# Designed miniproteins, single chains, continued (5), part 19

Each design is a single chain, and the fold is of that chain. pLDDT is the mean over its residues in the fold that is shown.

## One batch from the design tools (miniprotein)

Design m16633
Fold by ESMFold2-Fast:
Parts: structure tokens; sequence; C-alpha cells
Structure m16633 (fold): chain A 85 residues (1-85)
């Protein structure tokens, strides 16, 4: 499933953390927090991701849309992974 691929990608990223850029590590932590449904970590990394996107020249409005879409996609993948094919 897409969720299993994402979980495997997170695990591989954590195993190779020394090879990740700071921005890649930040996204990895955000996705991990989404998969674990850890609200405290989500609030922490959501703020850091928003700051990262703003530094890259993304508007505040677009940054919030990207974060919201990422959350919805992870939630949808989790729901789809629960259903048999």
Amino acid sequence: SVREQLEAGVAEGEANAAELTPSQRLWLNFIRALLEKNEEELEKYEKKIRELLLEKGVSEEDAEKIIAETKKRIESLDTNAELPP
C-alpha cells in the first residue's frame, strides 16, 4: 500500500539520517508525526515546515495549503490502507 511505502521510506530515512539534509529531516519528522498521530510533534513540526517553506519563497497562504494537503493525503492513505482491495 502507499501507506506501507511511506512508512518504509520514513524508516529508511531514519536509518540513513546522517545522509539527510536539514530540510529532508524536517519533512521526515513531520510525516512520521502524521503517521503516528502525535499531536504535540505535529504542532512542533508543522511550525518548522511552515518556516522552511517561507524561507524557500512560498507564500504564507500557499504554505498553509501545502501543509493541509499533506495532512489530508496522509489521512486518506491511512483510510485507503484499511480497506481490502
Scores: mean pLDDT 71

Design m16634
Fold by ESMFold2-Fast:
Structure m16634 (fold): chain A 82 residues (1-82)
Amino acid sequence: SSVVEKAKKLYEEMKPKLSPKSQEVMEKMLKVVESNSDSQKIVREISRLLTSAASELSPQDALLLNQFALRVAGELRKAEEE
């Protein structure tokens, strides 16, 4: 899907700026997008991953992961508004 392709491109762009822990979290988010067709389930699972990792992340890494999550949520909403 176009959402998966955009998420993969965004991950590749952000990957060099991420700590190994944040890279692992973003890879899990990407797998959620790839393995699910339900937008609400994708958003819930990504939110859960962010919340569970929040205490282990630097402020910069938290911003990048939240940016990724918001971009994915936005693309899912656009796909639903057709």
Scores: mean pLDDT 82

Design m16635
Fold by ESMFold2-Fast:
Structure m16635 (fold): chain A 100 residues (1-100)
Amino acid sequence: STDLPPVEQRRLVLERLFEELLRKLRELGTPEEEIEELRRRWAEAVRDRDADAAAEVFREMMEELLKKLAEKGLIEEVSEADFDADLAPVLATIRELVEA
């Protein structure tokens, strides 16, 4: 078990998920320049405790991931309404962790 407080443990999990998402986007053909910009925007949002900016970066990454998976025929296209509804609880958690 880690000796870190629960909120710090959740932040480490979030950072690992972010890095894995970037890695997956690279594997699916996202240009390195876009990966570097997403990483920069995320780092700035977390540093500045800008919860809305952090949530927006994560939302854009998930949208790009689903788009690339659909383009490769691995999933069906997801409607914007369904995407926004399903992602809302995740984005709320990201905001809480960035603001804390």
Scores: mean pLDDT 79

Design m16636
Fold by ESMFold2-Fast:
Structure m16636 (fold): chain A 98 residues (1-98)
Amino acid sequence: KKKEIYEQLVRDGRLFLKAHEDEFKELIEELKNSPEYEKLRQEAIDRLKKDPEGALEEFRKLGNELVRAIRNGDTEKAKEYLLKLLAFIDAAEELLKQ
């Protein structure tokens, strides 16, 4: 059921961000102020509406790839994955309000 997937994505996403707060705090602020963020958020909304199961799988892969990028010191890849992850969390929250 779509709503259950959105709720799971928001819950898992927020827990993930809290677990990595020290690594992400400054980066999250920078990324949310980027002009690209709103575009990615809208793309995530469309993705979740059309294929919620596939979107959840993509979200989980992004989380794993982000952790690997951080461990490898790949700041550019970490920014890319975190930006997309944040967009999915905000998109799922938006869809839950409807």
Scores: mean pLDDT 82

Design m16637
Fold by ESMFold2-Fast:
Structure m16637 (fold): chain A 79 residues (1-79)
Amino acid sequence: SEIEKLIEQIKKAKLSEIPDLLDQIEKLFISLGASKLDAEIARGIAMLIIGVGKAVGESDEEIAKKVAEHLEKFYKELV
């Protein structure tokens, strides 16, 4: 699926590239039947994962992995 491809891109992306990928995933979650609010919350949590991870000195790879895992869990509940 397009969402699975975007999640795989996030795992390999630079942190600076992730917000654009999150915007694309939010739109796809809404197209699959997620409420706008739930999709916005999922994106917001992903951005918090990035902010907190950077603040505590986690690697870019570990941060990207956590973002991907969060989005995979949300996607699993939609299908």
Scores: mean pLDDT 86

Design m16638
Fold by ESMFold2-Fast:
Structure m16638 (fold): chain A 61 residues (1-61)
Amino acid sequence: GPLAEQAVAAAKAGKYREAQQLIVEAALQGNAKEVEEVKETAEKEGDPRLAAFAEAALAAM
């Protein structure tokens, strides 16, 4: 969804601080689906840093 797409786009631009903030916002809203979409996309596209941010957020939910 929109938050996942924005987080992935931010990471691709090297803006990992922005990507992490978007992931944390989704997690605080209880939006596990958006955080899971970020993790799946990061794993598929080979971005272990973005995947780690999403995994940490899911573990904290």
Scores: mean pLDDT 86

Design m16639
Fold by ESMFold2-Fast:
Structure m16639 (fold): chain A 71 residues (1-71)
Amino acid sequence: SEEEFDLEVQLALLEMQATIAIKYGDIEGLEKVLKQLRELLETARSLGYEDIARQAEDLIKKVEEEIEKLK
């Protein structure tokens, strides 16, 4: 579906943004990515896109851990 494809693209872009922010220790960038990932996760769950939701959950945990390491 269009919605599923759009969420897959958004997730891929957020993964790339998280990777860059982690590399440069960009806490503000990571917090922005975290907010967008939480919104994407809620949408994926509401629509039943289980694989996208799982990937978003995994990335959220990774981003939260990296933010704590940088504080």
Scores: mean pLDDT 89

Design m16640
Fold by ESMFold2-Fast:
Structure m16640 (fold): chain A 88 residues (1-88)
Amino acid sequence: SMTAEQKAKNKALLEEALRIAIEKLREELGAKVNEEAAARGEAEAREAGLTELAKLLGELAGLVEDAKENYEKILEIVEESIKEALEK
């Protein structure tokens, strides 16, 4: 079983990994919005797309914070599932 100290360390690693993943996703989706808007020749479409992307990334950040708060519960479910899968 994981100790409270080990859980805290793993939570910090998860938080950093999620931060990096969200930043990469923001960059990749932002580039895609710019490419599609440029192909359409519509400056207004670019601004609308970037606004919607910012909203969606804000919603995703909220879900990530919820996941962080439930990290210990998620970890327990994963540990239990692995134990069950390894039983003969």
Scores: mean pLDDT 66

Design m16641
Fold by ESMFold2-Fast:
Structure m16641 (fold): chain A 75 residues (1-75)
Amino acid sequence: MEEKIREALEKAREAADSALEKNKDMPYQERLTQASLAAARAVMEAIDDENERTRLIQEVAEYVQKKVKELEAKK
């Protein structure tokens, strides 16, 4: 289970990073939306448990929000 959670988080972060890279020239809200959707889809595909999904989606959402704000601050 722990390893499955780790893999899900890695894939979700990779999906978020890819979405942010593809949408780097898009407005803040579009980048946030695309990255969040990509990350959430990765978690939902890997994890069946509702409580684990909620926790992991929250963790990845925090990662995405922090990453987008960091990129925005550099502009």
Scores: mean pLDDT 78

Design m16642
Fold by ESMFold2-Fast:
Structure m16642 (fold): chain A 78 residues (1-78)
Amino acid sequence: PTPEEQRRTRELLLAAADEAIEQARKLAEQGDYEGAIELLRRAKDELVTAALLAGLPEVAREIAERLDREIEEIKKKQ
């Protein structure tokens, strides 16, 4: 892939992670902590795999760390 394609892929993956975090926070606000955690775990598996397949291991690590942190924050609210 070109550097421009990798930049676009990075932007899309990070935006998808942000969207998953926002959706999970809304679920947690409604009291659906289990649904929020499951959504974040699924997003982590999907986005980390996509980043690794795209040759972006640094993006995979960043996404995994951000989503793991949000999972732990939601667990603290239970």
Scores: mean pLDDT 86

Design m16643
Fold by ESMFold2-Fast:
Structure m16643 (fold): chain A 64 residues (1-64)
Amino acid sequence: SLLEEGEGAIRTAGSIGANRYPDKKQEIEEQAREAIEEVRRLAEEVSDQEAFDYAGRRAITLFS
């Protein structure tokens, strides 16, 4: 599903970011967790497509 794909993208981006920037690992992991919660909220309140689009934007920004 788009929701699962979006959550997966954020988890993957967060893991890569945390491994690449160990000094920021906790912050990146917390940002990924918050982004996943927002993806779930958007899927429930708006649509799976909006949740997926948000997930893509957040995955990109997890590296800066």
Scores: mean pLDDT 81

Design m16644
Fold by ESMFold2-Fast:
Structure m16644 (fold): chain A 67 residues (1-67)
Amino acid sequence: SMDDAVRAAARALRLASFTLDPKKKVELMTSALMSQGYSEEVARKAAELILKGETIEEAIKKAIEEA
C-alpha cells in the first residue's frame, strides 16, 4: 500500500542521513521502494525526488505518473 511504501521510504531516508554519499542515499531509498513492489525505474525516480526535498507520497505519485 502507499502507507507501507511511505513508512519504508521514511525508514530508508533516516538510514541515508548517516551517509554523505548522494549515490548511496539514492540506492538505499530505491531498494526500500523496490521491496514494496515498485519497479526499479519508479523507485529510483521517487528516490531522486525525495532527496530533492519532495514529500515521500508526492514523489512516489510523480514517479508512477512519469513511468
Scores: mean pLDDT 85

Design m16645
Fold by ESMFold2-Fast:
Structure m16645 (fold): chain A 85 residues (1-85)
Amino acid sequence: NEEIKELLEKLAEEIEALLKSKGLEEVGQQVKELLLEASKSEDKEEVYKLVSEAIDLVESLGDLGYEILSKVKPLLDKLVVLLSE
């Protein structure tokens, strides 16, 4: 699905940039790699699993992680809707 791929690429770029701006470039690269791997998957269940792993990594940062997720929430909400169809 082209729209899911585009959203995953946008999420990877935005989360990496936000984490890099906070000095967490290594974590940002790990999250980006998971989301880009998801964008190459042909299976929605695999995409969901990889996205969940990426979100778990961001959430593991505590309050900072939740701040980052809140900034990308519109992209995440759209992705969840598309993956549930």
Scores: mean pLDDT 84

Design m16646
Fold by ESMFold2-Fast:
Structure m16646 (fold): chain A 99 residues (1-99)
Amino acid sequence: MTLTVEGEVRGVGSLTVGTKSFVAYVEGKARLQVAPDGSASGEAEVEATASDGSVYKIKAKVEGKAEIEGKRAVADVKLEGEAGDVKLRADAEVRGEVV
């Protein structure tokens, strides 16, 4: 059986726009499915803020590990997303609830 977790995601990673690379802060919402072994996978809708102040909305794939205590969940995840010529890779934490 899998559990569904919804929560907020925050992280830091790299954002590539065409041929330029930036450090980016990532913030958004994630929905994860967590397996009995703690493996988590899902999707996130994030805003990536590049070091130059540019903001990109990206739908990202999420993979990682979650720990669940009661209704609370914390997951350490990796985000990968693309929007046109923009690519995001980030390490992030999801804090959420079992729904």
Scores: mean pLDDT 85

Design m16647
Fold by ESMFold2-Fast:
Structure m16647 (fold): chain A 65 residues (1-65)
Amino acid sequence: SLADEAGRHLIEGLEAYNAGDYEAAVEHFKRALALDPSLDVAKQNLVDAYRALGREEEAARVEAE
């Protein structure tokens, strides 16, 4: 299901983030949010991943949406 796919991307994003692969984390969290826009945990993790990359403008845009 889309919910199962969103959850899988959330987990893969967290694994990438913990490995220091923030670019991969961003892509997984973006995909999780695209599949489930109400998944606040993916939104917060996406903000954190953008900030880890120094991409503050993108982090602020996600936080404002």
Scores: mean pLDDT 88

Design m16648
Fold by ESMFold2-Fast:
Structure m16648 (fold): chain A 89 residues (1-89)
Amino acid sequence: MIEEIKELQKRVEEDPNDEEAVKKLEELLAKIESEYLKAVVDVSLNKRKGIENPELREELERAQKLVDEAEPAIELYLKLVGERNRAKE
């Protein structure tokens, strides 16, 4: 997943008008964000139940690392969307 995001990031950096690359990047970034949010909720619910689960903490750490590694691509995507929205008006 992260390697695919890096490849799509390079494609978008080289050609910001590559609509297929932009769409695929959007879909992968949404998936990473969804997985991160789920891990946060799972850890939070277990903590509230008084359950400490090291596996859920490891899953949260992995999801957070993926978000961190994808952050340059997220920033690129948001900048591109912002520029396109301004160009349409």
Scores: mean pLDDT 77

Design m16649
Fold by ESMFold2-Fast:
Parts: structure tokens; C-alpha cells; sequence
Structure m16649 (fold): chain A 80 residues (1-80)
């Protein structure tokens, strides 16, 4: 029960951070330093979600986390 709730919270936090990064990229006043800081935080949250989903054997959560990894990779390519 607790591990499943933690996984859901990690997924929610990761999605919220990814949305924050997307807003910062569209903001011409945002610094590259701020964008990279939030991107790194989002990447850390997604990695934790992948690890926990793997431990739980949750294929659906793993697929969802992998889609977030792909989205983060596309964001990184856009800013580099």
C-alpha cells in the first residue's frame, strides 16, 4: 500500500516538474541555470519512479515512467 502511494506521488511530482520546465522554456526571462535545475529535478523524480515501479513489478507504471523519460530527452535536446 505505502509503496504504491509513494509511486503515485513520484509520478505526480515528476509530471508537475516536467510541466514547470516546459513553462520555463517558453518564458524568455527564464535563465538557462533555472531551466537546467528544474530539468535535473524532474529527471531525478522519474528515475526514482522507474526504480520503485521495477521493484513492484508494475509494467503499467514502468511504461508511464518511460514515456516521461522520452519527454525529458526531447526537452533536453530542445534546450541544447
Amino acid sequence: MEARKELEELMKQAEEEINRVKKLIKDPTASKEEIYKELSRAETLVQKAVDLATQLGDKEALERANKLIDELSKIRDEIE
Scores: mean pLDDT 83

Design m16650
Fold by ESMFold2-Fast:
Structure m16650 (fold): chain A 64 residues (1-64)
Amino acid sequence: GPIEEKILRLTGGKKTLSNYEAAYVISELTGIPFHDALQIVKSTGKKTFSVSELAELIKKLLSE
């Protein structure tokens, strides 16, 4: 979908993202400051994100 395509474009086609890479993508796509995005990512307990997992998190953040 559109969010998954934006993640791939921002990451140069990475299929698996670290917490820092996920926080960077969230910050770029939602406007949330990087440090706040990183706190959100760390609160999930996940060490890595697939593109689809990160897209679902971004969709939730955009939906409140």
Scores: mean pLDDT 85

Design m16651
Fold by ESMFold2-Fast:
Structure m16651 (fold): chain A 65 residues (1-65)
Amino acid sequence: SIAVGSLKVDLSPEQGEEIAREVAERFPEALVGFNAKERTITVLAPTEELRERALALARELAEKL
């Protein structure tokens, strides 16, 4: 089974895409994407633990921008 999680962010499309890229580089086992219309970063991961860690990083990066 694959764990799925999403984070709403108040970012520009460029900022959202950059964060998704950075998270994907840190967690290569996860698939990370950004949807500009929904303003959402989504993570697909092989475990719930990895999903939570990837989303936590996305949240931290969003807070810095």
Scores: mean pLDDT 85

Design m16652
Fold by ESMFold2-Fast:
Structure m16652 (fold): chain A 98 residues (1-98)
Amino acid sequence: GPSAEERARMGIEYGEEGLKSKTPEGRAGGRGGRDGGLAALEGLRRGGDPELADAGARDAYQGGLLGVEGETKGPTTGVAGAVRGIGGYVSGRLAARA
């Protein structure tokens, strides 16, 4: 499967796409994926806790993907993206100890 760094970068990419959504829910999921992916990359870059960095990258990837899907699948999917993205942000920040 993809590496933690690849998942974090995908979270950022899908998150930026989700931020272009016409729906507030899609944008919320996009924001979560982008911010979670950035935090996970920071955790990986700092050589922090690898399990927290991987967890952050996985949640950021899911957050970004669900944010993009929220535009077509509706608010429940966008909100799920936002929740996952927040998880990615928290885990990434804890890994970075910033």
Scores: mean pLDDT 82

Design m16653
Fold by ESMFold2-Fast:
Structure m16653 (fold): chain A 73 residues (1-73)
Amino acid sequence: SDALHVIRVMQNNPFSMMLLTDEGREGFLLIMKTLLKLGMQADPEENVERALQTEEGREGLRLAEKGLRESGI
């Protein structure tokens, strides 16, 4: 899924965020804030489930997904 791709990019290559649009970077920051509040897990799939539990996490995923598409990642 697009959400799983976003979380995997964040965990495995966080510096890719520097190549994104302003909205894409904001999306990753919202995801990071959400996961820090809920407890970040090692499993990317569990982090997707946790992010989807909040409005901020869902918004962050939407913005980050758009940013990755626009950046060709």
Scores: mean pLDDT 78

Design m16654
Fold by ESMFold2-Fast:
Structure m16654 (fold): chain A 74 residues (1-74)
Amino acid sequence: MEASAQATLEQDLEAALRLAEEALALTEDPEMKREIEEVKRRAEAAYAAGDALGVLAALIAAAVLLAIAKSEAA
């Protein structure tokens, strides 16, 4: 079961980084780019610490930023 938890952490990290990169590709706003880069750093730091809730929080933040970037691009 510990291996499954680690696999979930890796999946959440990969998802967070993927969504953050998509948001970066869509936004021209320097403030948004700064916030997305901070989310990427927080995701990597949480993963290194084994903080599943921290990685999940970063994933949610990345998804929200991507939704905002898509909304502003429309």
Scores: mean pLDDT 81

Design m16655
Fold by ESMFold2-Fast:
Structure m16655 (fold): chain A 70 residues (1-70)
Amino acid sequence: GPVSDEEIYETLAIIRAAITARDALRKGLSPEEVRAQVLADVDAFIARHDLTPEQREAVRKAAEAVAESL
């Protein structure tokens, strides 16, 4: 079936958050600093794009889930 724009943006947010977290952890940042980097990246991503409320919600929740897994 078709993939929604919300699902695409959510998937991109998860990938971005995972890469951001991985790179920050490899640099020796604390868990709090890693979480801050993940959230800062997703906030910048949301700010750069004209996302619908549904897309913003999906992106935010996906990134927060990755941050919470740290």
Scores: mean pLDDT 81

Design m16656
Fold by ESMFold2-Fast:
Structure m16656 (fold): chain A 116 residues (1-116)
Amino acid sequence: MEEVEKRRKELLDRAIKLLEEAYTIAVGIYNAAEQRGIGVEDARKAVELVKKALEYVKNARETGNPEDLKKAIEYFKEAAELFRKIADQTGSTAARRAVDLLEEAIKLLEEAVKLL
């Protein structure tokens, strides 16, 4: 495996761990939103965006396709905005944690794109 490819995969593996944690939190936020009857649509969209973007990251890890990473970054940025909105509306510490995890992962993904 090339040195650049190895470093890219290491960055993506770190990002995937953060994103899988964010996805678990996102599902919890959606379940809580359903119970409250507030912010259900925003929470559902955030879960769908994280799930879709995580698939793109996993694909890019295997293929090295920069377009998959760019799409993933865009979807994660959109998901982070939705979780920020949820945190602002509800005071959810889980939503703030999801934003922090997504922002950290996005930085790792942006570094990985530079290696392509």
Scores: mean pLDDT 85

Design m16657
Fold by ESMFold2-Fast:
Structure m16657 (fold): chain A 64 residues (1-64)
Amino acid sequence: MIKQLLEEIARASYEGDDDRVEEVIRQLRRYLEEQGSSQFEIDLQVSLARMVGSVSRLARLSDE
């Protein structure tokens, strides 16, 4: 599940769909909360997801 959400964030960010990135991050946060993850784990995963998005956007800018 988490891997698929991170891949979706990477794809949406690469395509420049910032609204979709934010929606998937909200889904990730909700999923982790429902799994009983600690606040630190949720914050860490969201931070990693945002980093994945940033790297994907940078790849797009370098490719164009």
Scores: mean pLDDT 79

Design m16658
Fold by ESMFold2-Fast:
Structure m16658 (fold): chain A 63 residues (1-63)
Amino acid sequence: SMEELQQKADEIRSLAAQLPPEQQQLAQDIVDTLRKLYEEGRITPEQALAALDQLKTELRGLA
């Protein structure tokens, strides 16, 4: 599931690269926060993946 999280994070970075710098920074901050929460055991892998999927959908709507 770490591999799945990394793959989705990479996809999000690629999508965010098409957006203005402030939105790129916000996307990166969300990814970093989710990674930290997952590594600290505060959220499940399923919750982390669902949050990344939601972010990915929102970024696609902006691009």
Scores: mean pLDDT 80

Design m16659
Fold by ESMFold2-Fast:
Structure m16659 (fold): chain A 120 residues (1-120)
Amino acid sequence: SLEEIIELLVETTKKAIELFKEKKFEEMIEVILESMEKIRELAEKNNLPELGEFAVRLLEAMAETMFEGYEKGLSFEEILEKVIEKIEELAEEAKKRYPELAEAIEAITDAVIKTIEELK
């Protein structure tokens, strides 16, 4: 279900950010990759392939943005702000591509952003 995809995304986001803060980058990548596989399986079982790909893209963008910010010497808080900005951009692009899924895209996006904001 959509709820299972959201729950897995929230749990993965929290764990990935905690590992990133501890500089456990290898474990962070492993957690993200495992969750991407599980999200794809859930999306296939529930016939929600577009939402599954959106969720996977959010995790990819989160990892990319966090590592880019780390390489640039940004603070942890500044990095999380950049992650939120990137997620909002991806959500707007996804809603334009799949307007019929806008409500589900917003539900996913809001849950992930709320999780990140609580970790700042």
Scores: mean pLDDT 90

Design m16660
Fold by ESMFold2-Fast:
Structure m16660 (fold): chain A 95 residues (1-95)
Amino acid sequence: SLAERLRELAERIEAGEGEVIPEALRLIAEAIERKALENAEEAGLDVEEVRRFIEAQLPPAIAYLESHKEDPEFRRQVAEGARRVAASVEALEAR
């Protein structure tokens, strides 16, 4: 499951495997984007306009975050973020 993969990536980041940070950030971003688009639809916003905005902002945001991948505090935050997203996804996927 996505939740299981996010937990595995969090464990690997905490073990010092910085090379998995881009994958963790991508999966976190995908989960957040999905939730943002659902919220936009419920709010009556133009979902395609919101999608284009997110798709324009995500690559530079991810690149900025990846530039900090050697920072131990940043690694801790990414691992924590992955675990929080995994818990949310697991609660929704638990069937």
Scores: mean pLDDT 77

Design m16661
Fold by ESMFold2-Fast:
Structure m16661 (fold): chain A 88 residues (1-88)
Amino acid sequence: TSDDIFDQARQINDDTQNRIYDYRQQYNNGNITYQQYIDNVIQIYQDSRRQLERLRDQAISQGDTQTVTVIDTFIQGYQINIDYYQQQ
């Protein structure tokens, strides 16, 4: 259902933020360098964007324009963060 796709998109976003938080903790604890932190964060956003793009295609096939809009918001946010960190 459309709610199932929305819930999956929310779960991907929550998992994405949790993974980034874990790498931030590793950086803050001195376990990784800042460059390693940035490289991992970029990779996480890229991987999550691919998952969201697949869900977006499913939402389009179901005519769920509201879920497409939510997914597009997540994808745009991830792209902004990727661009920001690539400029570091």
Scores: mean pLDDT 90

Design m16662
Fold by ESMFold2-Fast:
Structure m16662 (fold): chain A 89 residues (1-89)
Amino acid sequence: SAIDRVRAVAAELEAAGDTDTAKQLRRLADLAERLAPRYPDEAAALARHTAAAGEAYLAGDRVTARRHTSRAVASLLRAIGEEIDEELK
């Protein structure tokens, strides 16, 4: 799954000495799991783009990493918007 890919990237970053980024990626994986029951499309997009950004970062591809980071953030903002809409029902 995309969440498993995020956790795999976190493990590689930790092994490379980037413990702070590894901790943030694990937190994002946990957040995607928490969002999935109510916002499955946004949670899947968050996990997929976070994994792709981390994989690109490890490969030294800064352009691809930046692009996927922006898409991950957009997915999170959409989930927040849907949470507001659900609270108003």
Scores: mean pLDDT 82

Design m16663
Fold by ESMFold2-Fast:
Formats: C-alpha cells, structure tokens, sequence
Structure m16663 (fold): chain A 81 residues (1-81)
C-alpha cells in the first residue's frame, strides 16, 4: 500500500480543514494526522482508517455532534484497535 507523501497529506488536511470554522480546523487537522500516523505505523488498515474518518464525518455532518466530541469518539475507537 502506498500512502500519500507527508506534503500531500498536509495539503489534503489543509484543504479539508478549510471547510470547517477556524476554531474547529485544528481539532480536525490533529485527528486526520493521528489516523494517518497510525495507518503509516501499520496499526490500522486503509479500510479501518476510512471507516474512522467516515464515522467522524457522519457524526459532524449527519448527527450534528460538535467537532471536539466527534474527534473524542473517533480517538476512542482508534485506541481500541
């Protein structure tokens, strides 16, 4: 499996984070980096990483959960893997 370069990861994170209010962007950026670092370390499969980020997006956009709470829930799932 080929992961995006660190520069490509940071550019994608910045693009995605820009869709959030400024106060929430850092939380989202930190969560994305944590998931990608776990994937790069072999702690996650690509499917698991996609599922975690899909759950975050579902919580924020569909269930209207605050970004900080959604990030905490996804981090709890990541810690169980």
Amino acid sequence: MVLPSREEQEALIETLASTFPEEERETYRELLLEVWDALAAGRLTLEQARALMGEFHRLVFEEKVPVEEAAARVRALLAEL
Scores: mean pLDDT 74

Design m16664
Fold by ESMFold2-Fast:
Structure m16664 (fold): chain A 97 residues (1-97)
Amino acid sequence: MAFEEEIKKIKKESKTIFEFIEKVDKYLVEHAPSMSADQLNSALLLAIKAVDEETDKEVEELKKQGKFDEARKLKSRVASRTTGAVLRAIGVWLDSR
């Protein structure tokens, strides 16, 4: 799917997990109005999965360094930002009706 390739591109161009989430959020906001319900659902699931995979890698690296509190805080901050991005994408899609 074209969105899977775009996610891979955004991942390569992002220096931090938060930059990755920001770029995915912008992509979804720009493209959600033109999506069908099924396309939006698929895009949201793929975006969540990609964010989780990148977050898990950074969390694992922090845990290897013994930084368990920092790992927990990172996971919490990512969850908050991901929720915001999902709600924004759904909102702009609804507003396009």
Scores: mean pLDDT 83

Design m16665
Fold by ESMFold2-Fast:
Structure m16665 (fold): chain A 70 residues (1-70)
Amino acid sequence: AKELKEKIEELQKKAFEISREIIELLRQLHQAVEAGDHKKAAELREQAAKKMDELTEINKEIFKLRREIY
């Protein structure tokens, strides 16, 4: 269905955006660790983990929706 395809495309765009945010957070995390900023490193690690969980859930939904396309 057209609606399922549009929903998948929206989720793919969101997954791409979140993926970019994760990469940026991991780069900042690396810099914080090298600078010895343990508080910032912990905060960035937590943020990255949450974004990774969100990305995983979106990818699971995309997979399920793709299975329903006729």
Scores: mean pLDDT 85

Design m16666
Fold by ESMFold2-Fast:
Structure m16666 (fold): chain A 86 residues (1-86)
Amino acid sequence: MEAAERDARLAEELARLAGERKSAEGVTGGAIGAMGSALSAALSDGEEGGRLAAEAAERGGREGGGEGGRLAAEAARKAAEGMAEA
């Protein structure tokens, strides 16, 4: 009974770890996704959305540590500045 549940949980853990490794390798894709999400939020929610988008993109850039992350953070900042001026 509980052993079968442990085996199922272990399989889920292994699948999640494999996904995490692939996610780390796909960091560029994640950074592009963060940029799209940040821009979408800024366009939808004005000043509050822009601020949250900038924070999310900066965090994504820090996690990614790559060029895509920096571009996402810059795009979010530009969007936040535009929304704050409105």
Scores: mean pLDDT 54

Design m16667
Fold by ESMFold2-Fast:
Structure m16667 (fold): chain A 79 residues (1-79)
Amino acid sequence: NEKILEEAEKIKEEGEKIWEEALKKIKEATAGKDAEEQKKVTAEIMTKAVEEFAKLLKDKEVAEELIKLFKEQVAKQLA
């Protein structure tokens, strides 16, 4: 039981770090750029974050749905 909880918590912590790192990179890389450049850079950073997050999950479809929600949140941050 303890091992299951430890693995779940590790996945949660790793996932949170991936998203925090992606948001930080997006903020830094998009600073002072126009909307088109922001979209391009954001897409590149998001692609890398998706790949890393998918490695933590056995179900890639679940990872893709979470990515979709994260993309919407990022779009609001860049507005």
Scores: mean pLDDT 70

